# Ledger of designs, part 33: designed miniproteins, single chains, continued (5)

Each design is a single chain, and the fold is of that chain. pLDDT is the mean over its residues in the fold that is shown.

## One batch from the design tools (miniprotein)

Design m17120
Fold by ESMFold2-Fast:
Parts: sequence; C-alpha cells; structure tokens
Structure m17120 (fold): chain A 62 residues (1-62)
Amino acid sequence: SLAEEARERGYRAAREGAATGDPAAASKAHQDASLEALSTGDLEAGEAANRGGAEGIVEAGA
C-alpha cells in the first residue's frame, strides 16, 4: 500500500542519514521523507513516513 511504501521510505531515509554518523543528517532525512509524503496530499502516507523515519532513527541509535 502507499502507506507501507511511505513508511519504508521514511525508515530507509533515516537509516541512510544515520549511516553518515551525523544525527542532524538522520533527523533531516526523516523530516524530508515525511514532508515529501505529505506533499502528495495523503495524510496517512505522511504519518506512515514519519513513523518509519522515527523507527529508523531509534534502531540506528540516533
């Protein structure tokens, strides 16, 4: 589903940001993914991207 795809994108973006070793990069990637999803007008996808990003940051230890 679009929400699941958005969640996975947010998660991957956050993990890639965290891989740089910069917590600010991880946070920015998470925010960018959420904003991109919200820009489509799909609130559920936006929320899913935000949740995925938060999960990615937590798992990365950032």
Scores: mean pLDDT 73

Design m17121
Fold by ESMFold2-Fast:
Structure m17121 (fold): chain A 81 residues (1-81)
Amino acid sequence: MDAQIARAMQIIADRLAAMGRPTITGGEFARILRDSLIAAGFSEDMADRAVARFIRDYGYTTRFTPAQALTIARGVIRQVV
């Protein structure tokens, strides 16, 4: 599990870096979170629960820096796994 979480976090970090944006919306990040979890080998049900928890706490329109998004992702993934 820890290696799979580390893989998901690396995929998220790489996608955020590739975007090159100073901030992203909660809606954009929810898509990245879901796709990255599935790409790391987590189930769609787990990915959907992580996204639901993220949106519940932060919403679609809130803006995050890449560093903030990564910190939030670690917390959300740990709560769902």
Scores: mean pLDDT 86

Design m17122
Fold by ESMFold2-Fast:
Order: sequence, then C-alpha cells, then structure tokens
Structure m17122 (fold): chain A 81 residues (1-81)
Amino acid sequence: MSVEEVIAQVERLFAQGRVDDAVKLAVHAALEYKEQGKLEEALEILEAAIRLVERSDLLSPEEKAHLIAVLRALKEEIEAA
C-alpha cells in the first residue's frame, strides 16, 4: 500500500468515527515503513495522523493530548533512527 493509500484509509476511518482503527493503522503502517528503511514515508503517515487527531471534533481534549503524545513519541523515535 502506498503512503497516499494509507493516509486516505486513515482519513476514511476518522470520517467514520473509527478513531482507534485509524490510529492503529497509521502506527502499524509507519512501523512497517521504518522496518523497510523508508523513514520519510513513516514520518509522513505519523504527521497526517497527528493533524487528523488535532482536527477531530469526536475526541475529548484529554484523548487528543494522549494520542498526540503517543504519535509524537513514535515520530521522535523514528527521527532518531
């Protein structure tokens, strides 16, 4: 699956209110790209997921803060690799 296809699927899951599935897909895909040495693609997926979490009106401020912290921690780990 291409980066664009992953992001489109994550966006679709967010639009359906399936936030947990969307975040899981983004994390799983980013880790797969990291394993392939495709760090730029992994970071692009995580950045897209962070933007979608920040823009979501379905999540409480606490849920947003938690998910953004998790996604940013993974992004920093990949950037350090």
Scores: mean pLDDT 85

Design m17123
Fold by ESMFold2-Fast:
Structure m17123 (fold): chain A 86 residues (1-86)
Amino acid sequence: MKVQVLFDDDVPEEVRQRVIEALKKLGYEVEEVDSIEQIDLNKPVLFVYKISDDEVKLVLVQNGKIVKEKTVPLDQLEEAIRELLS
């Protein structure tokens, strides 16, 4: 199963790698997209936003609709991604 990921510009590289590895661990083929124009709305998209140095917001979009969103502390990032894609 393929998932697209769009990171907001201020998301640190370490956090990006953690998100990608968590998705791969769940069996997803991960496609990083650099802009909203590259998004295929017929496929799942995970948006990742920096909220603070210790928190990110995760927004899962499927079939052009927000199906789940969650603000999570970075120490719970991998668990939150697992729960979002369950």
Scores: mean pLDDT 85

Design m17124
Fold by ESMFold2-Fast:
Structure m17124 (fold): chain A 89 residues (1-89)
Amino acid sequence: MVTAADIEAATSVEEAIELVRRALRELGVSEDLIEEIVKELEEYAKTGDAKKMFKRITELIEKNKVSPETRRAIEFYVALAVNKIDALK
């Protein structure tokens, strides 16, 4: 299972995003939703627009009607990836 420490130890933006993909897959999130979330993280890495990214990911979570527990896990891993992306810039 991917841990918070794994994402915090990532040495590239690409590695941090791939670890999020793996964490969400282990949680049973659908591949379609995972790829949409990854796309938003990749766009954030290029633009630095955190408000747009969080808005888009919230819309994706609500559209896909994930459980509250899965929503919190997605938000947690996304926040870790954002912090790592910011640290690597």
Scores: mean pLDDT 84

Design m17125
Fold by ESMFold2-Fast:
Structure m17125 (fold): chain A 70 residues (1-70)
Amino acid sequence: SKEIKLVEQEIADEKATLADYQKRLEEGKKSGSYTEEQIKAMEAVIADHQARIDSLTKELEKLKKEEEKR
């Protein structure tokens, strides 16, 4: 239960960070404030956060299954 809560919080934090980066990237693209290199770097960071969310989600599913089983 404690592990499940910690993973749920980590997923929530990662999703909030991802959403902030996505918003900033779109706003920067629309305003022309970002260079090609900055856009590419932010897209890489967004991809890394998405991969982390996917990994944590799989871990959460495993933990929930193990808790229900015993």
Scores: mean pLDDT 84

Design m17126
Fold by ESMFold2-Fast:
Structure m17126 (fold): chain A 53 residues (1-53)
Amino acid sequence: RSRRLQRAAELLRAEPGLTIADIAFDVGYNSQSRFTQAFKRAVGVTPSELRAS
């Protein structure tokens, strides 16, 4: 499975000061929208939904 999306999930929970765009670019996406779509497909929730949990 994707190591990038696993790292993104860790950062979303551990680093509340990072924006979703910051995390997207940090894990190698050039678009927040593409990152959000890939994350939802892999994880089942959007990055913002995971952070809100």
Scores: mean pLDDT 80

Design m17127
Fold by ESMFold2-Fast:
Structure m17127 (fold): chain A 90 residues (1-90)
Amino acid sequence: SHIDQAIDNLRNGNIDGALSHLRQALRQGQDLYLTAVDNGNTDQANQLMSQLGDHGTRGLQNLLNGNLDGAIQHLQQFRRYFQQLQQLAQ
């Protein structure tokens, strides 16, 4: 997944690669959100998008501050909520 590739790029010090994969994960998240809403899961999709936004934002803030461990921890939480959103989109 793009989130796993972002985490791996961060572990390898490839910030540009991580940001590219995170941007792709955010686009996929938007598509999954729309599908989940179309499936009638609007309230749960909104809750998951809130969690994705929080962990995505905190992950980026940690990255910009040079805190790679913090960025990775927030991306791992982002992955958890993203997987839940994927289930709602099915």
Scores: mean pLDDT 86

Design m17128
Fold by ESMFold2-Fast:
Structure m17128 (fold): chain A 61 residues (1-61)
Amino acid sequence: MDEKIAEVLEKLKENGLEGVIYGVKLGLSEDQIIELLQKEFGASRESARTAIAIAKEILAR
């Protein structure tokens, strides 16, 4: 799990949305992705949840 979190964090630093998509693909929980977005970007919980929803929609296509 720590290894996956580190990998997602690296992607998030390059591109936030791509990092969220990658986190969803790796099976990170919504809470884990929200915490990473808050820690790295100071994102609100609402903003983080919106990013996750967009990532899930992209993956469903």
Scores: mean pLDDT 77

Design m17129
Fold by ESMFold2-Fast:
Structure m17129 (fold): chain A 105 residues (1-105)
Amino acid sequence: SMEEKREQALEEAKRLYDAYKKFAEENGLPTPGEVIYDGLKNDKNTGAVAKSDSPAAQRAMEFLKKYLPKIKSVDDALKAVAVAQAIGRYPELTEEEAEEIFKEL
């Protein structure tokens, strides 16, 4: 079931990545930091994660903070946001699993 959950999280991350990519392109966002902030803040698909005090939202935010130094482009920022949202919904997955998902995107 762990392998199944990782695969489900990867598919969710892919779906979110596509949605965030479209959002960034439509809004002409110039920086990874702005993409990350606007993606989380204004993404209705994440249920306003930036305003949530839920364990899933906190987990997503902690993962995102840890990945900020590794983000080198708008595309990397979109992948990071997508993975953060996916991993937040699968709390049994570790940060190591999240890194695998990020690499596979």
Scores: mean pLDDT 67

Design m17130
Fold by ESMFold2-Fast:
Structure m17130 (fold): chain A 67 residues (1-67)
Amino acid sequence: AMQQELDKLMAQGHSLSDAAIEYYEKYHPTKEQVEELIELLKKQGASDEEIERFKEIIKKLDEERKK
């Protein structure tokens, strides 16, 4: 599950936000899965600033991918 993959990345020394970015880059999640990932970050105690930064990064990556 998505939570388990995040837990594995965090166990390797990544922060929660860094784990989410690594997950996005490695697994190419769908838009629905990205929304689920953001909700998981909120549930795991990510700050509003961290969530907004993550959203900005994934939007830029998605836009550049489509150019």
Scores: mean pLDDT 73

Design m17131
Fold by ESMFold2-Fast:
Structure m17131 (fold): chain A 90 residues (1-90)
Amino acid sequence: KEEDDAFAESIRRQANVLQDRARALEAKYAGSETAAQVVAHLRQAFNYYQQAADLYEAGSSKEETERLIGLAQHHLEQAQAGYDAMLAAA
């Protein structure tokens, strides 16, 4: 349970970092369509990480928790690719 609490807390910390990054990009690049797409992927990654942490704390299926983490990581990869493309175009 102590290891489980540490793991869930780690996921929630990652989610909070993504939410802060999304807010910063939204404020800095207001009106940018590319930045809006990056923000959307960061917000989806945040939502999936929060769902994964909630399921893990609830003692739900490890397989379902890992599936949600995978979905969050996929959206994070899409956000990173979009951000890199945005910087390269500047």
Scores: mean pLDDT 82

Design m17132
Fold by ESMFold2-Fast:
Structure m17132 (fold): chain A 78 residues (1-78)
Amino acid sequence: DPVTEAGRKGAEADPELAKKALEAISRGDFDAMVEYGREVAEAGARAGGNPQAVELAKTDPEYALGMAASAAGAYLER
């Protein structure tokens, strides 16, 4: 699943960003979750991940939310 993989790759590339995504989820701040999900996609792409994940996150906020959730989950498994 490209959304789940993008979130995991982003968390691996930028754990502090993944932590911010987790904090946004904990607060129920959906706007911040969308923004951090998009940043997670970009961080993952910069670290050699799939650049198409950036386009997915921009295309639909639901993909960005999924990437934020995946990144937060990966952060908790550290």
Scores: mean pLDDT 83

Design m17133
Fold by ESMFold2-Fast:
Structure m17133 (fold): chain A 95 residues (1-95)
Amino acid sequence: SPLDMAKVGFAMLAEATELYLEMLKKDPSPEGQEIAEKIMKILNEAGLQILKAKSKEEMIAIVDETTEKLKELAPEFEELIDEIRDRVIALIEEA
């Protein structure tokens, strides 16, 4: 339903905000901030794509592709990114 899709989109935004804050805590440098901002933009775009997805399979594919890109940009956060992936996929499966 549109409400379930909106819940997934808002969950992605909440997870993006928490990841951004954790990244800034670890590296508050201008370089660290630049990487954190790139990750926020990628996650926000993924949230928008989820709202346009036509199936749960498409939503899961967007999450998988997005989290892979995040791990390439911030490999030190791989464990946290995988936890975010698992939480978002669980919400999609319940929708």
Scores: mean pLDDT 83

Design m17134
Fold by ESMFold2-Fast:
Structure m17134 (fold): chain A 69 residues (1-69)
Amino acid sequence: SQAAADAAARAGTLGDEAMKRIVELRKKIEQRYLEKYGRKPSDDELLYEIFKEITGSEEKAKAAVEGVK
């Protein structure tokens, strides 16, 4: 069972795992915005929050969003 899971991970579940984390992070951010502002985040706000979580830096996240203006 665990060996089969490890083989599946090598075969491509690393992509599935990364997508799962992105989906969970996006849902968490959207839920937080709904609770705090009563609306979904904009694409820019969502991108900012995702980069902030990934980089651990508000400055880097802001620069990433500014870079796609």
Scores: mean pLDDT 70

Design m17135
Fold by ESMFold2-Fast:
Structure m17135 (fold): chain A 117 residues (1-117)
Amino acid sequence: SHMEKEKLLKARAESVKEGIEDGVAAKKAGEKSPSAESGVLLQEIIDYLREVEGWEEEEIEIVYAAIGLVLQGVPYSELDEKLQEAVEKIEEFLTKKAKEGDEAAKLFVDLIKAMKE
């Protein structure tokens, strides 16, 4: 049902948010891991969309869910329009970071390209 899909999307968004917060905490503790680097990068995306682009919390929740779907390798064509829009904004930010030499951003760009094949 629509309500069950929304509940699953919300649960996915919360799981991704917790993972990002854990990664940021690991980086602050001096950990040099893919999870720590990815957590900081993904938090920078959220901060950019919220603070620079003016995205509201409802839209930010969709971004968390979209990150989870990218990490799970869900085909882009199976995403609804709002999730596809979130993936496009994530890809724009990550493509810029990848060009600046961010290795975690390069990995995420490759994951997004793979889901669009």
Scores: mean pLDDT 83

Design m17136
Fold by ESMFold2-Fast:
Formats: structure tokens, C-alpha cells, sequence
Structure m17136 (fold): chain A 88 residues (1-88)
């Protein structure tokens, strides 16, 4: 049953990469929002939503597979970025 271990490791790696990408995008968004003079409360709410999306993506990855979790996280990250960019 080495194959099950490999599938779980690959899934974890894909989810970890997606989470790292989300964290990077969050950092870029925070810098843009700060540079634009956006209210700290709005920035904090954006960060909270990003952290929620990462957690939800991990839960989906565990229950439905890494591909579904990654897709969910990528879609949520894009939504949060678009909302913050509109506020700038």
C-alpha cells in the first residue's frame, strides 16, 4: 500500500503549494492596500478571509481530494483580491 502514501503526500504537497501561493498573494495585497491608505480594519478583514479560505481549502482537500481543495482556494483568493482592489 505504498501507492496510498504517495497519493496522500502528493495531495499534501499540492495543497501546501496552493496555501503558500495564497499567503504570497495576501502579502502583496496587504502591501498594495497599505500603500493606497486603506483602513487597517479592512486589511485585517481581508487577511481573516484569506486565512478562512486556506482552512476551508484544506478541509475540502482532505474530504474531496487535493484538486478540489486547491481549486476552491484559488477561486476564493481571486475573489478576496478583487474585493480589496476595488476598495483601493
Amino acid sequence: MEEEKKKKEEGKKKMLEAAKEAAKRMGEMVEKAKAAGLDGKVIEEGIERMMEAIGEGEDIAEKKGAEEGVKYLEEKVKEIEAELEKAI
Scores: mean pLDDT 78

Design m17137
Fold by ESMFold2-Fast:
Structure m17137 (fold): chain A 75 residues (1-75)
Amino acid sequence: DLIEKIKELLEKLKELAPELEELAERAYQAVTDGDFRTAHSLLAEIAERAKKISEEAYELAAEAEVQLRKLQKKS
């Protein structure tokens, strides 16, 4: 399930980078609501900020974007 995978990645990101918690929660809600346009914008912002925090946080954000793109193609 792509939605569950994105949510798991966002939860790991919140644990690794607590400063991104609000953005990650908003992205989680957008994915849950099927608002993939908003989720995409939020994940792009998360990835940009995560890159400044650590490479590991950036990798989690980038993977979430990949999973979201797969989900958007099915919708």
Scores: mean pLDDT 81

Design m17138
Fold by ESMFold2-Fast:
Structure m17138 (fold): chain A 70 residues (1-70)
Amino acid sequence: SVLEDAVEALKEGKISVEELARGLAALLRAFGEAVVEPISRALQQLPEEVRRKILEILRELVPELAAKLR
């Protein structure tokens, strides 16, 4: 899946945290509420420090949808 591929690319150092956050923001803008749960699950697979940084960026880019991510 796109989310699994993106998380793996981050773990392999192929993309930055900022690049992953921008990609997730694009998915949230395109699909809205439908991708909140899959994105939340993907973020739960990441270390807490990395997850917090991504959530910070998402709150700036897509604040309404980012508020629903836990």
Scores: mean pLDDT 83

Design m17139
Fold by ESMFold2-Fast:
Structure m17139 (fold): chain A 88 residues (1-88)
Amino acid sequence: MTPEELAEELEEAAREVEETDPELAERLREAAELFRAGDLDRARLLLAEMMLEQTLPKAEARELSEEERKKVEEMRARLEELIAAARA
């Protein structure tokens, strides 16, 4: 996957989670901009940090609706895939 393709995937993922986690959506857009700028090391580091935050139990993950939980799980899977693709 090219940096441009990764950036497009990150922007799509950001749109999917924007209603559930606008802070995560903003960080995904930041990673997309880094890939477009060619700052691949910073982009990969940001993705790894986001994945770690999604993998660890969050105290703040309380009171999520069923729909919000589905979006969060989908986002975790997407981040894992994007990190794997970015390292390939």
Scores: mean pLDDT 69

Design m17140
Fold by ESMFold2-Fast:
Structure m17140 (fold): chain A 86 residues (1-86)
Amino acid sequence: MVLTEEEFEELKKKLKEEMEKLEELVEKAGGSEVEKAILELAKEVAEELLKIAELALEGKLEEAEKLREEKSPALRARAEEVNALL
């Protein structure tokens, strides 16, 4: 299964729109520190998944895997920070 270039651009646009929506929620969530941290983590995850998907679709599977391995520890650390607040 291979995404066409046009399908990939549509997916990018949708992911970017969701990221912008999460960013807006982070700004508007003057509420709990936990809510803000969860929203920021969701945005970071979305950005990393988009980059990994882009590399994979370009056939750069090794680069995609390396990026996932490099970024996963940081994302896990952020998730642990959020969990400590729960």
Scores: mean pLDDT 69

Design m17141
Fold by ESMFold2-Fast:
Structure m17141 (fold): chain A 65 residues (1-65)
Amino acid sequence: MQEELERLIQKAEEYLKDDSEEAIKKFNEIMREILRLLRTVKPSPEQQEKLIEIVKKAAELMKKR
């Protein structure tokens, strides 16, 4: 459902703003749920763009360890 996907995207963005270990763990949990939803729900172009930005930001944070 698009509403559920949007809520998860918002939570992932929120956890990415906090670089603590706890936030990273919660972010990984939310990303797993998003990936499960993407198997059954087709994201809108706007949601696809947000997901790409989230993945890019996560990759940058992992580089700056």
Scores: mean pLDDT 76

Design m17142
Fold by ESMFold2-Fast:
Structure m17142 (fold): chain A 60 residues (1-60)
Amino acid sequence: SLSEEERLRGRLEAGKQVLESTDLPITSIARALGFSSLRTFSELFKREFGISPGTYKKLS
């Protein structure tokens, strides 16, 4: 079984891939991945990848 940390990382990696491959709103991506809010998703994403999802989307 995956640890909770590994499961969270997997969800954030999935979010990164969706940001790279689609033009979906970041709020929709956060919801689809089961995050409680855009804020929670953005903070966890920035912690994992060093930049916000909004900045990442503009660069990818």
Scores: mean pLDDT 83

Design m17143
Fold by ESMFold2-Fast:
Structure m17143 (fold): chain A 66 residues (1-66)
Amino acid sequence: AIDWDAVIAEVNGLTVAEARELIARRYPELRVLVPASLPDSARAATSLGLVDEAHRTLMLFEDAPP
């Protein structure tokens, strides 16, 4: 089973690029969904409400406005 609280805690505050790298390294079974408007340099935020457990998918959004 995936510990979603741990994944969320590790991802929050990273850039989108850093979050993608961390997930690819530590949680390779997870899929990351990022809005097209969110660049790799943006600070990532996520929550349990953005988790699709059935598809092992985590959606990121921007932590701070541009």
Scores: mean pLDDT 77

Design m17144
Fold by ESMFold2-Fast:
Structure m17144 (fold): chain A 72 residues (1-72)
Amino acid sequence: MTLEELLALAEQLKPAVDKIKNDPNPEVQREAARKLIELQEEIARELGEDEAAIEAFRASSEAGIDKLIEKL
């Protein structure tokens, strides 16, 4: 992965975080949270993280979506 590709993925994080924090619709917040998880997984994979670690992160993040939305 190039630095430019990584920066392009990182730029997608900001709109997802903004939707989670500012959108009053919980359905939109859940979609944004899933998008954020997908982007973080892709970044971790490109940085050479172990697939088992990525899977564990995904499972943990999916289980925590409701708590993440409640905190924001």
Scores: mean pLDDT 70

Design m17145
Fold by ESMFold2-Fast:
Structure m17145 (fold): chain A 61 residues (1-61)
Amino acid sequence: SVEEAARGAERAAREAIRTGDAGLAASALHGFQEVLEQAPDSPAARRALETAREAVRATGV
């Protein structure tokens, strides 16, 4: 479901921040794009986007 996909992407993004894994951060952002396509107005999707973007910023430098 959209909510489960959003939670999965958010968990992956948080793990990427914790471990410094840029590849995992990129995967989380990609997963979130799938969720956003299904439910662009979902609060869960919006939270997942912000967390994934933080992960990419933290690991992608």
Scores: mean pLDDT 74

Design m17146
Fold by ESMFold2-Fast:
Structure m17146 (fold): chain A 78 residues (1-78)
Amino acid sequence: SAEEAGRAGVEALRDGDPTAWAERMAQKAGVSVDGGTAALRGMAELAGPDELQKGTEDAIRRAVEGARRGLEKAGAPV
């Protein structure tokens, strides 16, 4: 689900392995690795770095929306 993907993305950012998550999401969405990186950037912009580090439910919700906007900007079919 989008919430599970968002939670996994927040965990990846918090754990310090965002590149692997970005590559996986880019592959799954059918975009370049730059697209996955755009999703991560969108997550960080909407949720904020401090909240992403904590992995709160509010951060996850905002991160999911940020990822969606980032993917749309990268040309993913969403």
Scores: mean pLDDT 63

Design m17147
Fold by ESMFold2-Fast:
Structure m17147 (fold): chain A 100 residues (1-100)
Amino acid sequence: TPSALSADELAVLQRDLNLILKAAGSKTVAAVDGIYGSLTKTMVECLLKADPSVAPCETVPIGYLLLVRGILKKAGCPVNGVADQETVVCLHRVLSEKIY
């Protein structure tokens, strides 16, 4: 669990992940509970890896995943697919700015 994010900040991240992936055609929706669980982690890794073989990315167009990953990389976020504390904090910052 990223200790640098409060439960309220994690809930904002969960809303943004749901908005991005659902709008792009994903049927997978994470509960907005402020808890960094396995599903929230999988959604973060999906965006970081741009891997359509991993749920919930399997129904999301690869071009959209690559676009979002490119925005994250340009913003200075690590995109190596590892959902460590620094990466998740960076992802929350970028997604909360709605520059995607």
Scores: mean pLDDT 68

Design m17148
Fold by ESMFold2-Fast:
Structure m17148 (fold): chain A 97 residues (1-97)
Amino acid sequence: SMSEELIEEMEKSLINFAKKYAKEKNVPQSILNEVINAIKSLKETLLKANPSPREIAVLYASLAIKFIGYEESLSGIDFANEFIKDIKSFTEEVKKR
């Protein structure tokens, strides 16, 4: 479905961004693993909730905007912690639909 395709692209995009940023900022593997696990949990929650393509797009756009802001303003570890916090927050919002 369109929703499943969008969820797959979102996961790939977020994981690629996390890996690139972790490499550039020398983030420890344990923290990177926590980020990847948070992204995977969001994906599983989205697949179970079966949201509309519009709902997924709005959530993804909101998350992407926050990440851009963090990339410009935070250190590697602080960025990773805020990234995890926001992904977990979006996961809880999806569960409450």
Scores: mean pLDDT 78

Design m17149
Fold by ESMFold2-Fast:
Structure m17149 (fold): chain A 74 residues (1-74)
Amino acid sequence: MAGREEIFAEVDAFAERVRPVLREASKITDPKQRAAFLKAEADRLEAEAPTSPVPGGVRMAAGVLRAFAKLDER
């Protein structure tokens, strides 16, 4: 069973990775370029996840970035 500290570490890892990427993405005015940036960052996080001490949080961050990329691809 994951303890409270383990859950908090995964949530913190998620927030730490999503916040700066979304802030940089917000500076990209072209939605197709923003989607490409978000996909590249999601791919980078998925590659990092197996070596991370908090792989669940990292994978969650990648998933959220992919979801935002899909919104920009509408």
Scores: mean pLDDT 79

Design m17150
Fold by ESMFold2-Fast:
Structure m17150 (fold): chain A 60 residues (1-60)
Amino acid sequence: VEKARELADKYFEEGKYYIAATAYRAVLAQDPDNEEARRKLAEAYEKMGKTEEAQRVRAA
């Protein structure tokens, strides 16, 4: 689980927001209570211009 999170963070830092979002979704599928991954997923959606998706993730 932690390795997937590190990989997602690396993609996010490289500006690969679509791949990063996919990786964060995988982390949340394994650990739904991971608030950090949820927050980072929302941020990745915002970087892609998916404001509604980001707000939905933050509300959950």
Scores: mean pLDDT 78

Design m17151
Fold by ESMFold2-Fast:
Structure m17151 (fold): chain A 95 residues (1-95)
Amino acid sequence: DYDKTYDEIMKKRSEATKLLRQALDYISQGDLDKAIELLQQAIELYDEGYKLAMKMAEKYKDSDPQKSDAFLGQARIMRGQRGTLQGMLDYLQKQ
C-alpha cells in the first residue's frame, strides 16, 4: 500500500523533528548523553524514511512520474536532515 508508505515517511519525519527538539533541550541543560541518544534515534528515522522514499520513487518511476518525483523530494529532505544531524552528533561526541 503506497498511501500507507507515504504516511509512514511523513510520520518518521515528524517524529525525527520532535526528537531533535528534545535533543536541543537536553543540550541546553548540559545533558549531552541524552542529547546524543535522541540524535541517534532521529538519524535512524531519517535513514528509514530515506530508504522507503527511494524504494517508492523507483517503484513509480515509469508508471507515475509525479508520484516518483514526490518521493524523491521526500528522500532529498530526509538525506539533508540526516546529514545535518550527523554533523551535530559528530561535534557533540568530540566534547
Scores: mean pLDDT 87

Design m17152
Fold by ESMFold2-Fast:
Structure m17152 (fold): chain A 57 residues (1-57)
Amino acid sequence: LKDKIEELEKEIEQLREDTARASDGAPGDEQRALARQTQVQIDKLQQEIDKLRKQLE
């Protein structure tokens, strides 16, 4: 369980980095769309992490 949480946290960090790289030099509208899409994915991963943390309690 702890290993799974660590993997999900790393995935969130990777998504942030990938989005930052992808938005570099992109038009503002595309940057906004990428940020929104990434936030949705992060929210889903965070919810999964929260469920796993509750199981560890």
Scores: mean pLDDT 78

Design m17153
Fold by ESMFold2-Fast:
Structure m17153 (fold): chain A 78 residues (1-78)
Amino acid sequence: SARETAELLEELLAQKQLQEDSQYINDFYNKHSDDARVQQIYQRFQQGVQLVQQTPESRKQGLALIQQSVAELKALEK
């Protein structure tokens, strides 16, 4: 069905985005683990991952937290 196809595409895109965001955040944290700001952002990322794993309803909130964590780390690169 069209809905089933849309759900599969959404899952595939979400998986790719999670992989890229997770890799970026983990690489940044490994390079800057002593920075308290990076540690705080990493904690938010971990909270986001937890929310993605809990329920379909919390998944949207979890993805938003992960996206925000990436944006905040990118701002720190300036």
Scores: mean pLDDT 82

Design m17154
Fold by ESMFold2-Fast:
Structure m17154 (fold): chain A 64 residues (1-64)
Amino acid sequence: GAIKEEILKLSGGKDTLTQYEAAYVIHKLTGIPFEQALEIVRATGKDTFSVEELAELIEKLLAE
């Protein structure tokens, strides 16, 4: 979907992202401030995110 395509563009084609990279993508796609996006990412307890996992997280954030 469009969210996965935007994640790939923002990640430079990487399919695995660090917590900081994931927070940056959330900030860019949702408008949530970077510091709050980083707190959300850290709260997941995951060290890395696939494009699929990050897309699912962003979809949940956009639904709220």
Scores: mean pLDDT 82

Design m17155
Fold by ESMFold2-Fast:
Structure m17155 (fold): chain A 94 residues (1-94)
Amino acid sequence: MNYGRAARALAEAMTKLSEEQREKFADRLVELGGDKNLAQSAVEAVQRGQIELATFSLSQSLKKLSKEQAIKLADTVVELGGDPELAEAAKKAL
């Protein structure tokens, strides 16, 4: 499993989401067992175009999730309007 690669793909997918959709993504990450502060840090980093910081925060959160929960998070990105190819790349890295 490559959590850094999965997190990078998810962070890039989040760039296509609206601010409201990014907040829904963060809420889902917390529901799946992610840390609230790391989830908020990832949203703020994407909003500012800080993809490296978003990748770091998401990578730390993904390590706390089961593989099944991390896959559900990648599916949530697509449901919210993110890039399905990037979500699939994230799943393949897990």
Scores: mean pLDDT 83

